Designed miniproteins, single chains, continued (4). Designs and how they scored, part 102

Each design is a single chain, and the fold is of that chain. pLDDT is the mean over its residues in the fold that is shown.

## One batch from the design tools (miniprotein)

Design m15540
Fold by ESMFold2-Fast:
Structure m15540 (fold): chain A 76 residues (1-76)
Amino acid sequence: MRELARQAVRDLVTLYEEGRLSEDEVIQSATLAARVLAARDPELAVDFLRTLADEMEKLGATEVAEHLRRLAEQIE
């Protein structure tokens, strides 16, 4: 996974945990980031979404994690 994609995961997780981003805002931000990443490297986009989903699931955001995993499957 690229360093910038990994940093994006950390930033999104941190902002969600601090209550600065809602679940919908995390999904919207991750979807946009994944589309940009997928245009050049679909595997990186999938890794980004799966890593973010795992981190969100650890925080109890199960619906967000499920949405992100579904998006990753659609990119393949």
Scores: mean pLDDT 86

Design m15541
Fold by ESMFold2-Fast:
Structure m15541 (fold): chain A 85 residues (1-85)
Amino acid sequence: SERQARIARRNALAAKLLDPSTTEEELVEIYEEARRLDDWVLEEFAASKLAPTSEQAKADLEALRKRWIDFIGEAIEKTKEEVKK
C-alpha cells in the first residue's frame, strides 16, 4: 500500500541519517525527500547535518544522532516488551 511504501521510505532515510559514512551530497537528497514526505523530524536532522563543519557543529550533530538512536532504541524496546506480555 502507499502507506507502507511511505513508512519504508522514512525508515530507509532514517537509516542513512544514522550512517556516519553518508556524504553531504546524500544528505541534500535525504533533506529533499524528507520535505516531500512532510517528515519534519527527518528534515530538521538532515538540515542540522548540512550545517558548516565546525567543532560545535560536530558536537551538535553527534548529540542529535545520539538522541535519534535513543528514540529508535526506546521504540524497539517498547515493541519487544509488548510482544512479551
Scores: mean pLDDT 70

Design m15542
Fold by ESMFold2-Fast:
Structure m15542 (fold): chain A 93 residues (1-93)
Amino acid sequence: SAAAEEAAQKLLREARELLDYLRNEAPRLAVTTKSEEVGLAAAEELIRRAERLKRETERLISEYTDLPESVKEELQRLTEEVEAEVRRLVYGE
């Protein structure tokens, strides 16, 4: 449906923007942050953003069976890459 395609495009954009931020901006922010409280708040926000993206992606894929397979695969891949980058930045893994 048009609504499913619009939702998928929005999630793809949000996933790409978050992934770009995590790879390019977030490591720099972590290194320059002298306040442990600010660092913890930033980490918590990134975890919440990643969890929300994963949940919305899983819901969209399960609810809309008519989404192109390529879109489903890209959403899943981006969500997994976001989770991996958050784990690396927050837990050093």
Scores: mean pLDDT 78

Design m15543
Fold by ESMFold2-Fast:
Structure m15543 (fold): chain A 77 residues (1-77)
Amino acid sequence: RPAPLSQEERDALAAAIAAGTYLSPVEEVVREAFPGISDRELAQRSTALAIRLVGEGVDGNDREKLTAAARELLERL
């Protein structure tokens, strides 16, 4: 429910935000995949996906490629 973010979640979120455009488009993809998702789960899944996309070398400046890769990664999980 309304539990605060853990330190690991905050560190991962800070890394995703520092990457710039990763967080916002990934949040949209997660909301599309899980329409009933809670705000906390949205933040957790978006942060985890953003970190994985950064690790896969997906360019955060290419929003279309970023959202497509995020959708594919969600389906593969």
Scores: mean pLDDT 67

Design m15544
Fold by ESMFold2-Fast:
Structure m15544 (fold): chain A 92 residues (1-92)
Amino acid sequence: MYARLGQEYAELAEKAAKEGDGVSAGRYTSLAAWAADQAAKNGDAEGAQLSAEYATRGARAALKAPGRNGGIGGAAAGVSAAGAYFSAELAK
């Protein structure tokens, strides 16, 4: 369940980044990271890892967003992706 949500949010982050909206890309990346945290709290180590990978994909897209919006979204996305990684490690 949460891995699917993480994937959906990563796709939304990538689309927002492609349109030059780094802020929205950062928000969607945070939602993917939240999905990883929820999977970890429910003992779903695999779902947490997959959602953390999706959060990383979203963060990478936000950092590469055209224009200056990538700076703000990228910073927020980086923090969210780091959190997702820690959540996935706690689930293992």
Scores: mean pLDDT 71

Design m15545
Fold by ESMFold2-Fast:
Structure m15545 (fold): chain A 67 residues (1-67)
Amino acid sequence: MAPQLARARQDWEPAEPGELGLRAGELVLVTGTRTAPDGRTLWEARSLVTGREGWVPADALEVLATL
């Protein structure tokens, strides 16, 4: 996957281990993708604000640029 710069659309609380907690407006670098068992697309992201890494639902993020 080409790296993407994205912004959190809303606050996101981790529900499972490995998920990334975000606040609305937080900038993240998206570096990977996977499909959850329920069919949802999850993105592997690193917060550019906190430096933390984890998985976030693709619909929780607004893509700003492809890097």
Scores: mean pLDDT 78

Design m15546
Fold by ESMFold2-Fast:
Structure m15546 (fold): chain A 105 residues (1-105)
Amino acid sequence: MREKEEERFIEFLLRLLEKEEKLLPEMRSLPREEALKKQREFLREVAEEFRRLAEELGGGIGELARLLAEAYEALLAGDRERLQRLGEEATELVAPLEEKVLKIL
């Protein structure tokens, strides 16, 4: 197992959850147009960060980061067809990881 790659990916996910937790109450207090603009800016930042992780991390974790970057990019573009295809690819990729996690639990 590549512990450093998995640790870095988990640290990134935890940072995203922290940013989202702080952003969601702020967005709820904003007018709709400002909230949507802030949501788009956040999604763009997340897509860029997943792209960087995909370039830096190898193997299955790097591929998962790439799929997530493309998913956030598709969300920003409103491309539902691309999102559906990426969801299918993600399901094939995460199934082996889910099996490994279930064996640890």
Scores: mean pLDDT 72

Design m15547
Fold by ESMFold2-Fast:
Structure m15547 (fold): chain A 100 residues (1-100)
Amino acid sequence: STDENIDPKTLKLIYAARGVPPEKIDELAKKLGVSKEEVEIALFVANPQALLDYIKSRRKKLEEFLEKYKDNPELVEKIQNMLKYGISEEEFKKLEEEAK
């Protein structure tokens, strides 16, 4: 058992659902092609502070990589693009593997 990570698409789904009134959860679920129960469970499990902390943690790690690899221009450009666009868990793992 290791840390459970979720990609930004899942985080965006939870975040978007969290921002809507309960009456609109069914409409959101239909629009996104997921079950309303899945959206409700995600909202119940998702703590807005924990979600924000997760996002901040990923950004902080990217900034640490930017400083660590500042002498590698190709890697710096890739990290800067990730900071601007956002980052998936899979992309982050690939970056860690490339840095070894």
Scores: mean pLDDT 60

Design m15548
Fold by ESMFold2-Fast:
Structure m15548 (fold): chain A 57 residues (1-57)
Amino acid sequence: PARTLEAVFDSEEEARAGARTVTTHLATEKGEVVVAVELEKLANGKVRLTLTVVPAP
């Protein structure tokens, strides 16, 4: 089954860097694949990153 990971970052650039780091870690250490990436700009200027993750085929 798919699962969701969420994190909040101070900027879109930091959120994108975090997404790359987590995607690499999941692929190399967990055998999981990120199938969706969502960035939401919050009212306070921070960015919420949402990753949808599934087991590798």
Scores: mean pLDDT 80

Design m15549
Fold by ESMFold2-Fast:
Structure m15549 (fold): chain A 86 residues (1-86)
Amino acid sequence: MKLSPEALAQNERALEQAIARTPEVLEELARVKAEGSERERALAETSALFLALAIEVEARLVLESGGDEELARRALAAAEEIRRAA
């Protein structure tokens, strides 16, 4: 599957934003796990897993489209951190 140049640029921006947001996501997960209700923890864990999956899919699309390989690798690392924290 190949992204158009416009879609590729949009996905690369989305990955940059996801990487930048990762520390805050990890802090929120830790807070909810320590202080949250059972329901809040379940929702946070599920949301984190879907976020990690979305980042992985976007990173794969960037790689398959000949985009920024280093950005995609950093995004995959961020997704792995989120998945481990979930």
Scores: mean pLDDT 84

Design m15550
Fold by ESMFold2-Fast:
Structure m15550 (fold): chain A 93 residues (1-93)
Amino acid sequence: MELVEKAREELKKAEEYLKQGNFDEAIEHLKRAIDLAVQAMDEGHREEAREVLEKAIELGQKLIDASKNDLERQMEAAVVLIHAATGLVAARR
């Protein structure tokens, strides 16, 4: 499904930007990946969406650790983690 493929692509971009130290872009692409995964779940692609959300949680934790000197970015990354975790719980149903 196109939504799942786009979500995986956005996760890959988020990971790449995180490695480059571009936290703003990493957060934006991570948010897009989560939104796409939630949409894919609503369309019945629950298993694939779950995989994306689990990866998003892992990447969000790395973002929080990398942003330790920037409270604003830590808070943004934490909100992203909460959204990913909420989506993962919904996908389990």
Scores: mean pLDDT 79

Design m15551
Fold by ESMFold2-Fast:
Structure m15551 (fold): chain A 67 residues (1-67)
Amino acid sequence: SVEELQKEIRALMLELSVLSTSVDEDKRQEIDKLIKKGANALSASEDEQRKMLDELRAKLEEIKKEG
């Protein structure tokens, strides 16, 4: 459901926000832009929300892989 997608997007945005405190400035700026994009997706279509979830997950995996 859209409500479940919104909850997952918010959870991923929060996790990225926490991780942004431990990365360099360039990566922090990338994360900030992605969080803003995620916030906009909360009012978008279900298809756009699903694409946003994939993008947020990919960024989290990238950051965690790099340390």
Scores: mean pLDDT 83

Design m15552
Fold by ESMFold2-Fast:
Structure m15552 (fold): chain A 64 residues (1-64)
Amino acid sequence: MIPEGLLETEVFSILYKKNPGYVTPEEIAERLGVSVETVERIIDRLEAKGFVEKVPGKGYRAKL
């Protein structure tokens, strides 16, 4: 299992590279080979920290 801190960094890296575009949890899960549930937990933490925003109907993007 990828350490939680490394997984958080990888998730944010994907969002950063797509900015200003949006990414779905499903796309991130596919790219990292993890479950959608795992990605959603990581995104929830990044959103709580102010690094990511949720856009209804589009997905998520990095706050840069």
Scores: mean pLDDT 78

Design m15553
Fold by ESMFold2-Fast:
Structure m15553 (fold): chain A 71 residues (1-71)
Amino acid sequence: KKEEVLKRAEELAERYAELLVKKGVVSEEEAQQIKDQAIALAKKLLDKYPEMVEKFEKLLEEEEKILEEME
C-alpha cells in the first residue's frame, strides 16, 4: 500500500536526520529540510509511478540496512 511505503520513507528520513543532528553534521533546521524534501520526493515519485511502489519499498529496505550499519 502506497501510504505504508510513504510512512516507512518518513520514518527512515527521520532516523537519518536525527543521526546527522546527533553527530553535529547539520542543524535541526537543515535536518527538517532534508526530511521534508525526502518525503516530498517519495510522494511525487509514487504519485507519478504507482507501479514502482514494490521497487521503491525494496530500495527503502536496503537503505535501512545501510543506516543500521552507520548507527
Scores: mean pLDDT 77

Design m15554
Fold by ESMFold2-Fast:
Structure m15554 (fold): chain A 92 residues (1-92)
Amino acid sequence: MKAARVARLREIEASLPALDPAAQARALEEAVRLLLEGYGIKMEELREGNVEGIAEKLMAAGGLPEEEAREIAERLIEDYRRLQELIRELLA
């Protein structure tokens, strides 16, 4: 399960620069969903910008140090906001 999610995330990352904006938005949505499902993080937590709550889940599920978990949590929140902006632009 975890290995398959990592492989899919790598595929998405490699493909992103070659995709049109609509396909890129869908790929980023899939990447965020895979990360959320892998670590038990809810989309609502990303929307709220709950760095501490997300970091706690990454520490508990991934065994990550607090500093690394916090950095990843901040990146996930940024990726979610970037995805929302892309979707907004595509729908405008």
Scores: mean pLDDT 69

Design m15555
Fold by ESMFold2-Fast:
Structure m15555 (fold): chain A 80 residues (1-80)
Amino acid sequence: ATPEAQSAVAAGAAEVAREKGSPDALMTLREIGDKAVEAGAASREVAEQGMRAAAKYLGVPIDAEVTASQAIEAAGRAGG
């Protein structure tokens, strides 16, 4: 994944976690996906890797299915 996409995803996740006091995995991943698209993640693979990196950075356990779903959605928006 591009450093820009990973950075944006991590920043979005950190901001959401800060505001909510503790990460809600589904909500955090959705907002991470939106931030990845905003950062110009042009491919599903880039968005997916960025979301995995952000989840690991925050120490949030992620479900692979949830991560894949959100990454596909984010990549679809970027590609459309």
Scores: mean pLDDT 52

Design m15556
Fold by ESMFold2-Fast:
Order: sequence, then structure tokens, then C-alpha cells
Structure m15556 (fold): chain A 87 residues (1-87)
Amino acid sequence: TKLSNELYEEIKKELERARERALAAGDEESAAILTGALTSVDISGEKGDADMLISSLGAISRAARERGREEAAKVLEDLKKKVEESV
């Protein structure tokens, strides 16, 4: 299933904003998790694979939850839902 370039850009901007908030708060662990998510978006975008993006966002969100990074996990969960609703 193919996602629009506009949706990929929206997802990247949301992740970048979340990463900036984490860095401003001194939360380097959340910033690292969100950086990993940005990399996954780029790879999935190059492949044009929405299912890969959904799987990656789900896995990274679960990792964030396990590390107690609830804000990062919520951002990733909300973005995963947005991707799922767009396919």
C-alpha cells in the first residue's frame, strides 16, 4: 500500500517536533528513540511501503513504553494510527 509524499512529510515533521521537545527537556533517551523513528520513516518512504512503516512505528512505540518514555510512545502510537487510517 502506497502513502502520499505529503503524509510522509507530515509524519517526519511531527517526529522532528517531538525530538526537539525531548532535547529541550534533557530527555536524551526519548530523543534517541525519535531519531530511530525518523530513520525508519526515511527507509519506508524510499521503499514506498506503508506496512513496513506501520510495523516499525509499532515496534519503536513498544520499546519507548518499555523504557518508560510515555510521551515518545504516544507520539509514535498517534502517527501509527494516522498511517493506518490513510491506507
Scores: mean pLDDT 82

Design m15557
Fold by ESMFold2-Fast:
Structure m15557 (fold): chain A 85 residues (1-85)
Amino acid sequence: SMEDELTKFIQEGIKKLEEIDEKLENGEITPSEALSEANKIFNDVGEKLQELEKQGVVLSDEAKQLLDDFVTLYLRLIGKSLRLS
């Protein structure tokens, strides 16, 4: 289903944000690069969410929890990157 596709995109997004955070902590990428990559992932997930909303799909509680986890991780990474800039 389209919700299953969104769930997979969010899970992949979380993994990518975790990889960005690890690379930033190890000095493999700059804070500016971390911000750019994190914003791209956030926008990609947002676009998929908007497509579902246009089709009238209501997210499950499980999908909402996963989305909340994703947003929390994104905001923490952005805040960390801005402090290091």
Scores: mean pLDDT 84

Design m15558
Fold by ESMFold2-Fast:
Structure m15558 (fold): chain A 65 residues (1-65)
Amino acid sequence: MDMLAFFEALNELDPQQSGRVDTGELLRRLEELGAPPSPQDVRDINAHTTDGILDYRALLASRSV
């Protein structure tokens, strides 16, 4: 996954840094930034999604960013 585009999308969608974003909005924004997630990236994102909301802190911790 393009981590720079990912952080840019997170900053726009969650400026309060709550640790939560809407998964659909995140995927849409990554496509708009020209960094569409791969099927494996989508799977990783979905693995950290509950009720349509991504816990991106858990996702980032799993990637040792």
Scores: mean pLDDT 79

Design m15559
Fold by ESMFold2-Fast:
Structure m15559 (fold): chain A 110 residues (1-110)
Amino acid sequence: MDESRRRSAERSLEAARRSLEEARRLAEEGDEEGAGRHAAGALISMYSLSQATGEEGREELERTERELREVLSPEVFERALKMFKESIEASRYTADQLRKIGDEVDEQLA
């Protein structure tokens, strides 16, 4: 196993956890917009880790979602979840389009 990959994953986890802590603090201060934005950021970072690390990252994403549901009001949580889903859908759409273009080029060169 590559120690460099482990350090990269640990740094990404720390960044996501910091965003979660900021979301909690902002929610306690009544900054619902700031709390929602940081919560979405934490979910996006954890989702990216789940795609890279598989099961371990998925468990961290599920844990982050549960903690946010407990800390945020239902309205702020739903807003953060919507922002997260929209970001993931945009990323998936782009990846699917790039893959399709690559496949068409490979077929034309054959």
Scores: mean pLDDT 73

Design m15560
Fold by ESMFold2-Fast:
Structure m15560 (fold): chain A 82 residues (1-82)
Amino acid sequence: PVADAKLSEAAQAKLKQANAKLKELDEAIKKGDVAKAQEYKKQLEAAGAALVAASSGIAKEIVEALVRMQLTVADRGIKKTE
């Protein structure tokens, strides 16, 4: 069973921030700019941590897993460019 937990307005704002940083990271990877990609990854890590902190219950566990998965994908993309 899926617990349908609506994200709070605060969590929604942090999610927007994380999505913006993810877009910047993807663009940096596409351009082969490893230094910028690493910097944006650090910013995405901070935004992801803030989103996890704004989440609760089962939503927190799901968000935490998604953030870890996204950072792993980003790390692999950066390594492929190096």
Scores: mean pLDDT 67

Design m15561
Fold by ESMFold2-Fast:
Structure m15561 (fold): chain A 92 residues (1-92)
Amino acid sequence: SIEKAIEFLKKIKERREKNPELEVSVDGNTITIYAEPTEEGWKLLEEIEEEARSLEDFEVKREGGFLEITLKLSQEEIEKDKELNELLESLK
C-alpha cells in the first residue's frame, strides 16, 4: 500500500540522517542506497533490504554495497500523491 511505502521511506530518511555513511540517491521511482564494505554499514543495508523485501510495494535488488529499491507505482501515480512525491524529492 502507498501508506506502507511512505512509512518505509520516512525510515530511510531517518536512517540517512543518523548514519552519514549511507549514500542515498533517487532516480524516478528507484531509490539507490550505498554503504561502504564495513560490518556496521552492510548490516544496516541488510536490515533495510529485509524491510523492503517484506513490502509488496517494492522490487528489491542488492549487489555488494548497492541496494536498489524500485517502487511499484507509475510516475503519474507518484506525482498524484503529494506526501509520497515530496518524500522522494527529499531523498534526492
Scores: mean pLDDT 82

Design m15562
Fold by ESMFold2-Fast:
Structure m15562 (fold): chain A 94 residues (1-94)
Amino acid sequence: SEELEKLLEELEKLRKETPEEKVVLPDDATRDDELEVTKSTYLEAIFLLLKVREEEGESIENLAAFLKNLLDYLKNEDKELMRDTVLLAHNIEK
């Protein structure tokens, strides 16, 4: 899929160009904790979630739509949706 490949290239470029800023999340972290979300932490969350969905057999079309939405959250500086994304990725690491 040309769309998925283009979005993956955008994600890789953003990850390479973004300085790493480490954030420590509590083991019981929730949205109500007002967690700090850095661009670096958010991009790592996208990468992990995309990998998990790909491993679960998600379609190329659904993977492209998912990645596009997550990149749009970053472009729109949607702090709440970015935080929800980071929390979702954090819970998968358990």
Scores: mean pLDDT 76

Design m15563
Fold by ESMFold2-Fast:
Structure m15563 (fold): chain A 75 residues (1-75)
Amino acid sequence: SLEELEKRYEELKKEYEKLKPKLSPEERLRLEILFGLYLIVLGVSKVTGEDLSELMKRILEELEEEIRKAKEKLK
């Protein structure tokens, strides 16, 4: 559901904020772009009434992967 996507986004955003001081400028930019893309797609979905949930899910999956990679590099 859209509500579950919003919850997932918020959880990822909280995790990003915890990692942010330890990330490189390039890692921060990549994550900020993905968060921005999610919000753009959400906005388009709300304005047009089009179901873009599958695209939003893919963006969140890419966010999860990039956060995972960033965590591994900090070990």
Scores: mean pLDDT 84

Design m15564
Fold by ESMFold2-Fast:
Structure m15564 (fold): chain A 98 residues (1-98)
Amino acid sequence: MSEEEKIVSLVVAAKLLVVAGDVEIERLRRLMEDPNASEEEIRAAIEEARTVLRALREHIRELRRLIEEGKGDEETREVLEELERKAREIERAIEEAE
């Protein structure tokens, strides 16, 4: 595929990962606020959040590479900033749940 098509695919995947990150953060927050949440439920949610965090970090690396190579547009930079913010938010949510 063209380089343009590769960048568009990465940006779309990144936007989906931000949504996935929001879902995981909300799940952890809800479980931590629920006095009836089981230890098993909390552990499972932490594991899912860690999986999404790994995917976010991988996409951050790829988007940073594209920007450093002088590729990508304003949307690519905005998406990178959003991914970096989301990764930090998920890391904090995991730390607070542990």
Scores: mean pLDDT 84

Design m15565
Fold by ESMFold2-Fast:
Structure m15565 (fold): chain A 74 residues (1-74)
Amino acid sequence: SEMDEIVAEIEKLLEELRELAKKFDEETRKQVLKGIENAEKALKEAVEKKDLEALRTLKLLLQHELRIVKEELE
């Protein structure tokens, strides 16, 4: 289903963010990890409500966050 596909894409983005977080100093890592926790909570709520629009929004926000995180590592 479209929901299952978006959930899988979000989970992959969260995994990539976790791996990149390991490359940062303690302070930046804490910020990234807090963002991941907030996103995981939002993912759980959106799945429970079957809110496809919330899932799409979360995916876009995580893609944007991943771009920022990658730029900070350059």
Scores: mean pLDDT 86

Design m15566
Fold by ESMFold2-Fast:
Structure m15566 (fold): chain A 99 residues (1-99)
Amino acid sequence: SEKLMEELKEILGKETDEEVEEALIRLGLELVARGAVPAALKRWLLRHEDLDPEERAALEAEIARLEREVERGVEILELVQAGLEKPENQRRLLELLKE
C-alpha cells in the first residue's frame, strides 16, 4: 500500500523506497548487534555466578529486554527480505517501529 509506505518514510525520515529498505536493514542489524552479545554474556553470568535473588532478578529482566530487541531486529530483517511491496509486511514493520 502506498499509504503504508508513506508512513514508513515519515517514521524513518526517508524519501525513497530504497532509503527505507537501507534504514530498516541498518536498524535490524543494530538491534541484533547491540542485544545478542550482551544477552549471551549476562546468561553466562546468570549460570556461573553466585548471585543474590535481587541481582538474579535484575539480570533475568535485562536478558529478557535484550532478547526482545534481538527478536525485533531479526523480524525487521526477515520482513525486508520477504518484500517491502507487500502491505502485510509494511503494516507489521510499522508495528515493530512503534515498539
Scores: mean pLDDT 87

Design m15567
Fold by ESMFold2-Fast:
Structure m15567 (fold): chain A 100 residues (1-100)
Amino acid sequence: ISELAEELERLLVRLYLEAQDPALAKLLSELGRTLRELERALQNKAPKEEIEKLLKEAERIAQEVADYLRREFPQLAALVDEFLRAFRAYLAAVREKVEE
């Protein structure tokens, strides 16, 4: 999970640097905050219900980021697709861990 989180963080930074957009910066900040809360919940062995709530919240923000970028920065489509693949891999790994 840590390696997937690190790769996801690198992609978030790349999205910010390519777009340099204040609205995107706010969405990426919200996503980063939710991902940090999720990591904290996992470390503290929070209930499955709490972790699932954070996962759904992260999914909503990530989708909003993707939709915003596809509309405003269509030239970044390939990077958005890479971000969504990395994000889905991270979510799948988290869900697999909490089902154990």
Scores: mean pLDDT 82

Design m15568
Fold by ESMFold2-Fast:
Structure m15568 (fold): chain A 88 residues (1-88)
Amino acid sequence: MKFKITVIVPKENAEKVKEKVEETVKEFVKENPDLELISIEVEDLEDGLAKITVTVESDDFEKVLELAERIYEATKPLGALSVGIELL
Protein backbone atom coordinates (compact mmCIF):
# COMPACT_ATOMS: atom_id res chain seq x y z
CA MET A 1 0.00 0.00 0.00
CA LYS A 2 1.13 3.59 -0.68
CA PHE A 3 1.02 6.32 1.99
CA LYS A 4 1.69 10.07 2.03
CA ILE A 5 3.26 11.63 5.12
CA THR A 6 2.72 15.40 5.00
CA VAL A 7 4.68 17.98 7.04
CA ILE A 8 3.45 21.60 7.26
CA VAL A 9 6.17 24.16 8.04
CA PRO A 10 6.77 27.95 7.78
CA LYS A 11 8.24 28.67 4.32
CA GLU A 12 11.45 30.18 5.77
CA ASN A 13 12.17 26.81 7.48
CA ALA A 14 11.24 24.59 4.50
CA GLU A 15 14.84 23.99 3.29
CA LYS A 16 16.10 22.93 6.75
CA VAL A 17 13.03 20.80 7.48
CA LYS A 18 13.27 19.09 4.06
CA GLU A 19 16.94 18.22 4.76
CA LYS A 20 15.99 16.78 8.17
CA VAL A 21 13.06 14.82 6.66
CA GLU A 22 15.38 13.34 3.98
CA GLU A 23 17.95 12.37 6.66
CA THR A 24 15.29 10.83 8.95
CA VAL A 25 13.60 8.86 6.13
CA LYS A 26 16.97 7.58 4.80
CA GLU A 27 17.99 6.22 8.22
CA PHE A 28 14.54 4.69 8.85
CA VAL A 29 14.47 2.91 5.46
CA LYS A 30 17.96 1.45 6.13
CA GLU A 31 16.59 -0.09 9.37
CA ASN A 32 13.26 -1.14 7.76
CA PRO A 33 13.99 -2.63 4.28
CA ASP A 34 10.32 -3.68 3.83
CA LEU A 35 9.44 0.04 3.56
CA GLU A 36 10.20 1.73 0.20
CA LEU A 37 10.73 5.49 -0.27
CA ILE A 38 9.02 6.62 -3.51
CA SER A 39 9.43 10.42 -3.36
CA ILE A 40 9.94 13.53 -1.25
CA GLU A 41 8.31 16.69 -2.64
CA VAL A 42 7.98 20.31 -1.45
CA GLU A 43 5.01 22.53 -2.30
CA ASP A 44 4.68 26.26 -1.54
CA LEU A 45 1.23 26.98 -0.05
CA GLU A 46 1.27 30.78 -0.81
CA ASP A 47 0.20 31.63 2.79
CA GLY A 48 3.77 31.73 4.17
CA LEU A 49 3.66 27.95 4.67
CA ALA A 50 5.21 25.02 2.82
CA LYS A 51 4.13 21.38 2.56
CA ILE A 52 6.68 18.56 2.48
CA THR A 53 5.21 15.27 1.22
CA VAL A 54 6.94 11.90 1.71
CA THR A 55 5.44 9.06 -0.35
CA VAL A 56 6.26 5.54 0.89
CA GLU A 57 5.15 2.00 0.07
CA SER A 58 4.70 -0.57 2.86
CA ASP A 59 2.46 -3.48 3.87
CA ASP A 60 2.96 -2.48 7.55
CA PHE A 61 0.91 0.56 8.60
CA GLU A 62 2.53 0.50 12.08
CA LYS A 63 5.93 1.15 10.42
CA VAL A 64 4.43 4.12 8.52
CA LEU A 65 3.07 5.50 11.84
CA GLU A 66 6.52 5.04 13.44
CA LEU A 67 8.18 6.88 10.52
CA ALA A 68 5.68 9.78 10.77
CA GLU A 69 6.34 10.02 14.54
CA ARG A 70 10.12 10.10 13.97
CA ILE A 71 9.71 12.78 11.28
CA TYR A 72 7.62 14.92 13.65
CA GLU A 73 10.06 14.56 16.59
CA ALA A 74 13.05 15.33 14.31
CA THR A 75 11.43 18.39 12.63
CA LYS A 76 9.44 19.87 15.58
CA PRO A 77 12.55 21.77 16.87
CA LEU A 78 12.97 23.21 13.33
CA GLY A 79 9.44 24.65 13.25
CA ALA A 80 7.26 21.83 11.87
CA LEU A 81 3.63 22.67 12.72
CA SER A 82 1.89 19.38 11.89
CA VAL A 83 2.46 15.90 10.46
CA GLY A 84 -0.33 13.88 8.81
CA ILE A 85 -0.73 10.50 7.11
CA GLU A 86 -2.93 9.71 4.08
CA LEU A 87 -3.58 6.32 2.46
CA LEU A 88 -3.34 6.38 -1.36
Scores: mean pLDDT 84

Design m15569
Fold by ESMFold2-Fast:
Structure m15569 (fold): chain A 72 residues (1-72)
Amino acid sequence: SSASEELRAALEDLERRFEEAVKNKDITELERVLGEAEALLYLAKQAGDEALAKRAEELIKRVKEEIERLKK
C-alpha cells in the first residue's frame, strides 16, 4: 500500500540520519531520530506491517545505545 511505502521511505531516511548523527556525535539529532522512529513504529504497528515495525524497533534500540554511549 502507499502508506507502507511512505513509512518505509521515512524509515530509510531515519536510518541515514542516524548514521550521520553518529558520525557527527550529534546527540540532539539522535534524540530527534529516536522520537520520529518511535512515532513510525506506532504507525507501522497500526498498519499491521510487522517487518517494518521490527526494523523500526531495531533502529530505536541502536539510537538509544548511541545516546547512552555519547552521554558517558
Scores: mean pLDDT 88

Design m15570
Fold by ESMFold2-Fast:
Structure m15570 (fold): chain A 65 residues (1-65)
Amino acid sequence: MEKAVEAVRKAGGTPSQAEAMGRFAEAILAGDGDAANEAIRDLVTRHGGTWEQVQAAARAALEEL
């Protein structure tokens, strides 16, 4: 989770986008697909985020495993 938030911020993401992707990474690590889908929806619809940010967060979450 922490590495996912940091990766999105380093890629020029806003604090809100980084927080949403932190929730996405936490949901993946917990095996919660519904929470992961909600985090992606919030990123795209409320925070104007991109698939590049989703990919950065996913890579960082896998590095925490």
Scores: mean pLDDT 72

Design m15571
Fold by ESMFold2-Fast:
Structure m15571 (fold): chain A 67 residues (1-67)
Amino acid sequence: SSNASEETKKVLELLDKTPNVIDVGLAGPNELFVKTGPGGISLIEKLPYVESIEYAGSGWYRVTIKP
């Protein structure tokens, strides 16, 4: 679905500015898949509205957004 929540849209804008983020996919209104290099996870953890981060494989992480 292309309909991200307002919180997810804000996180997407911040991820676009994060130097270690390689790619981002929308998985749901409050859920993203993020591909990142070393140090990217610690930067993503500091972003507003990020509730949890879980390794999904092949350099991808499931990022859950707080509604």
Scores: mean pLDDT 82

Design m15572
Fold by ESMFold2-Fast:
Order: structure tokens, then C-alpha cells, then sequence
Structure m15572 (fold): chain A 98 residues (1-98)
């Protein structure tokens, strides 16, 4: 459970970074693919942890990151991506400490 959750969170974080890098390069289509993959990974992460609320929060933050990336506001997109990663870390820590 913990090993799978760590793997999913690591992949999620990598896709968020790749999405921001693509948006910064002006490649919005590539950014969208990475953020969509991050949302899929967030749903699976929440399923593995039994934490659907964390999955919903991550999905909402990633959708905001994509919204700002499409508007060309890379700083806000990056801020929402970081917030999504922090929710994931917090959910994982909470699950391990039980």
C-alpha cells in the first residue's frame, strides 16, 4: 500500500513538473496531457490510500493549474501544481502515521 502510494505520488509530481515545463515553453497541448495524466494518478492515489477527499483536492488544484497555464499565467499554474503536490504529501504522511 505505502510503496504503491509513494510510486503514484512520485509519478504525479513528475507529470505536474513536465506540465509546467511544457506550458513555460508555450506547448499548451503537451501541458494539458501531463495535467490530465496527473489527475488520473491522483484518482488512483486516493483509491490506494482510501482518501477520496485528498484525490478531489489534488484534482481541483491540477485543474486550476491547467486553467492558468492556458491563460499564460505560468506563475499561478506552478503555484497550484506545488499546492497539489503538498496535498499529496500530507495525505501520504497521514496514512503512514496511522
Amino acid sequence: REEEAVRLLTELTRHLKAGIDAAQAGNVEEAEKHFERAIELARRFGEVLGDPEAAKQIEELVRKALEYAKKGDIQKAANYSVAASLIGVGALEDAILR
Scores: mean pLDDT 87

Design m15573
Fold by ESMFold2-Fast:
Structure m15573 (fold): chain A 81 residues (1-81)
Amino acid sequence: MVEVKEKLIKVVIRAVAENVERRDYIIDQLRALGLKAKATGENEIEVTLVFPESKKPQLDAIIDLIKSLAEKVEIVKEEEV
């Protein structure tokens, strides 16, 4: 049987929090979900997500969560791995 090889999507998101406390809160929430999140500045966060194309709705839900918690969200990179 030919297995349809599913493409992995890598998304790098930059988020801006209101302050340092909010930044740390967002990082903690994302890490609690098993996501790679790190501080890149006093109020800046970088999140790296890698998902199969079939899990794009989960990726979109995570992006929506970040948008609800952060003051500004930007997708810096979206690529196939």
Scores: mean pLDDT 78

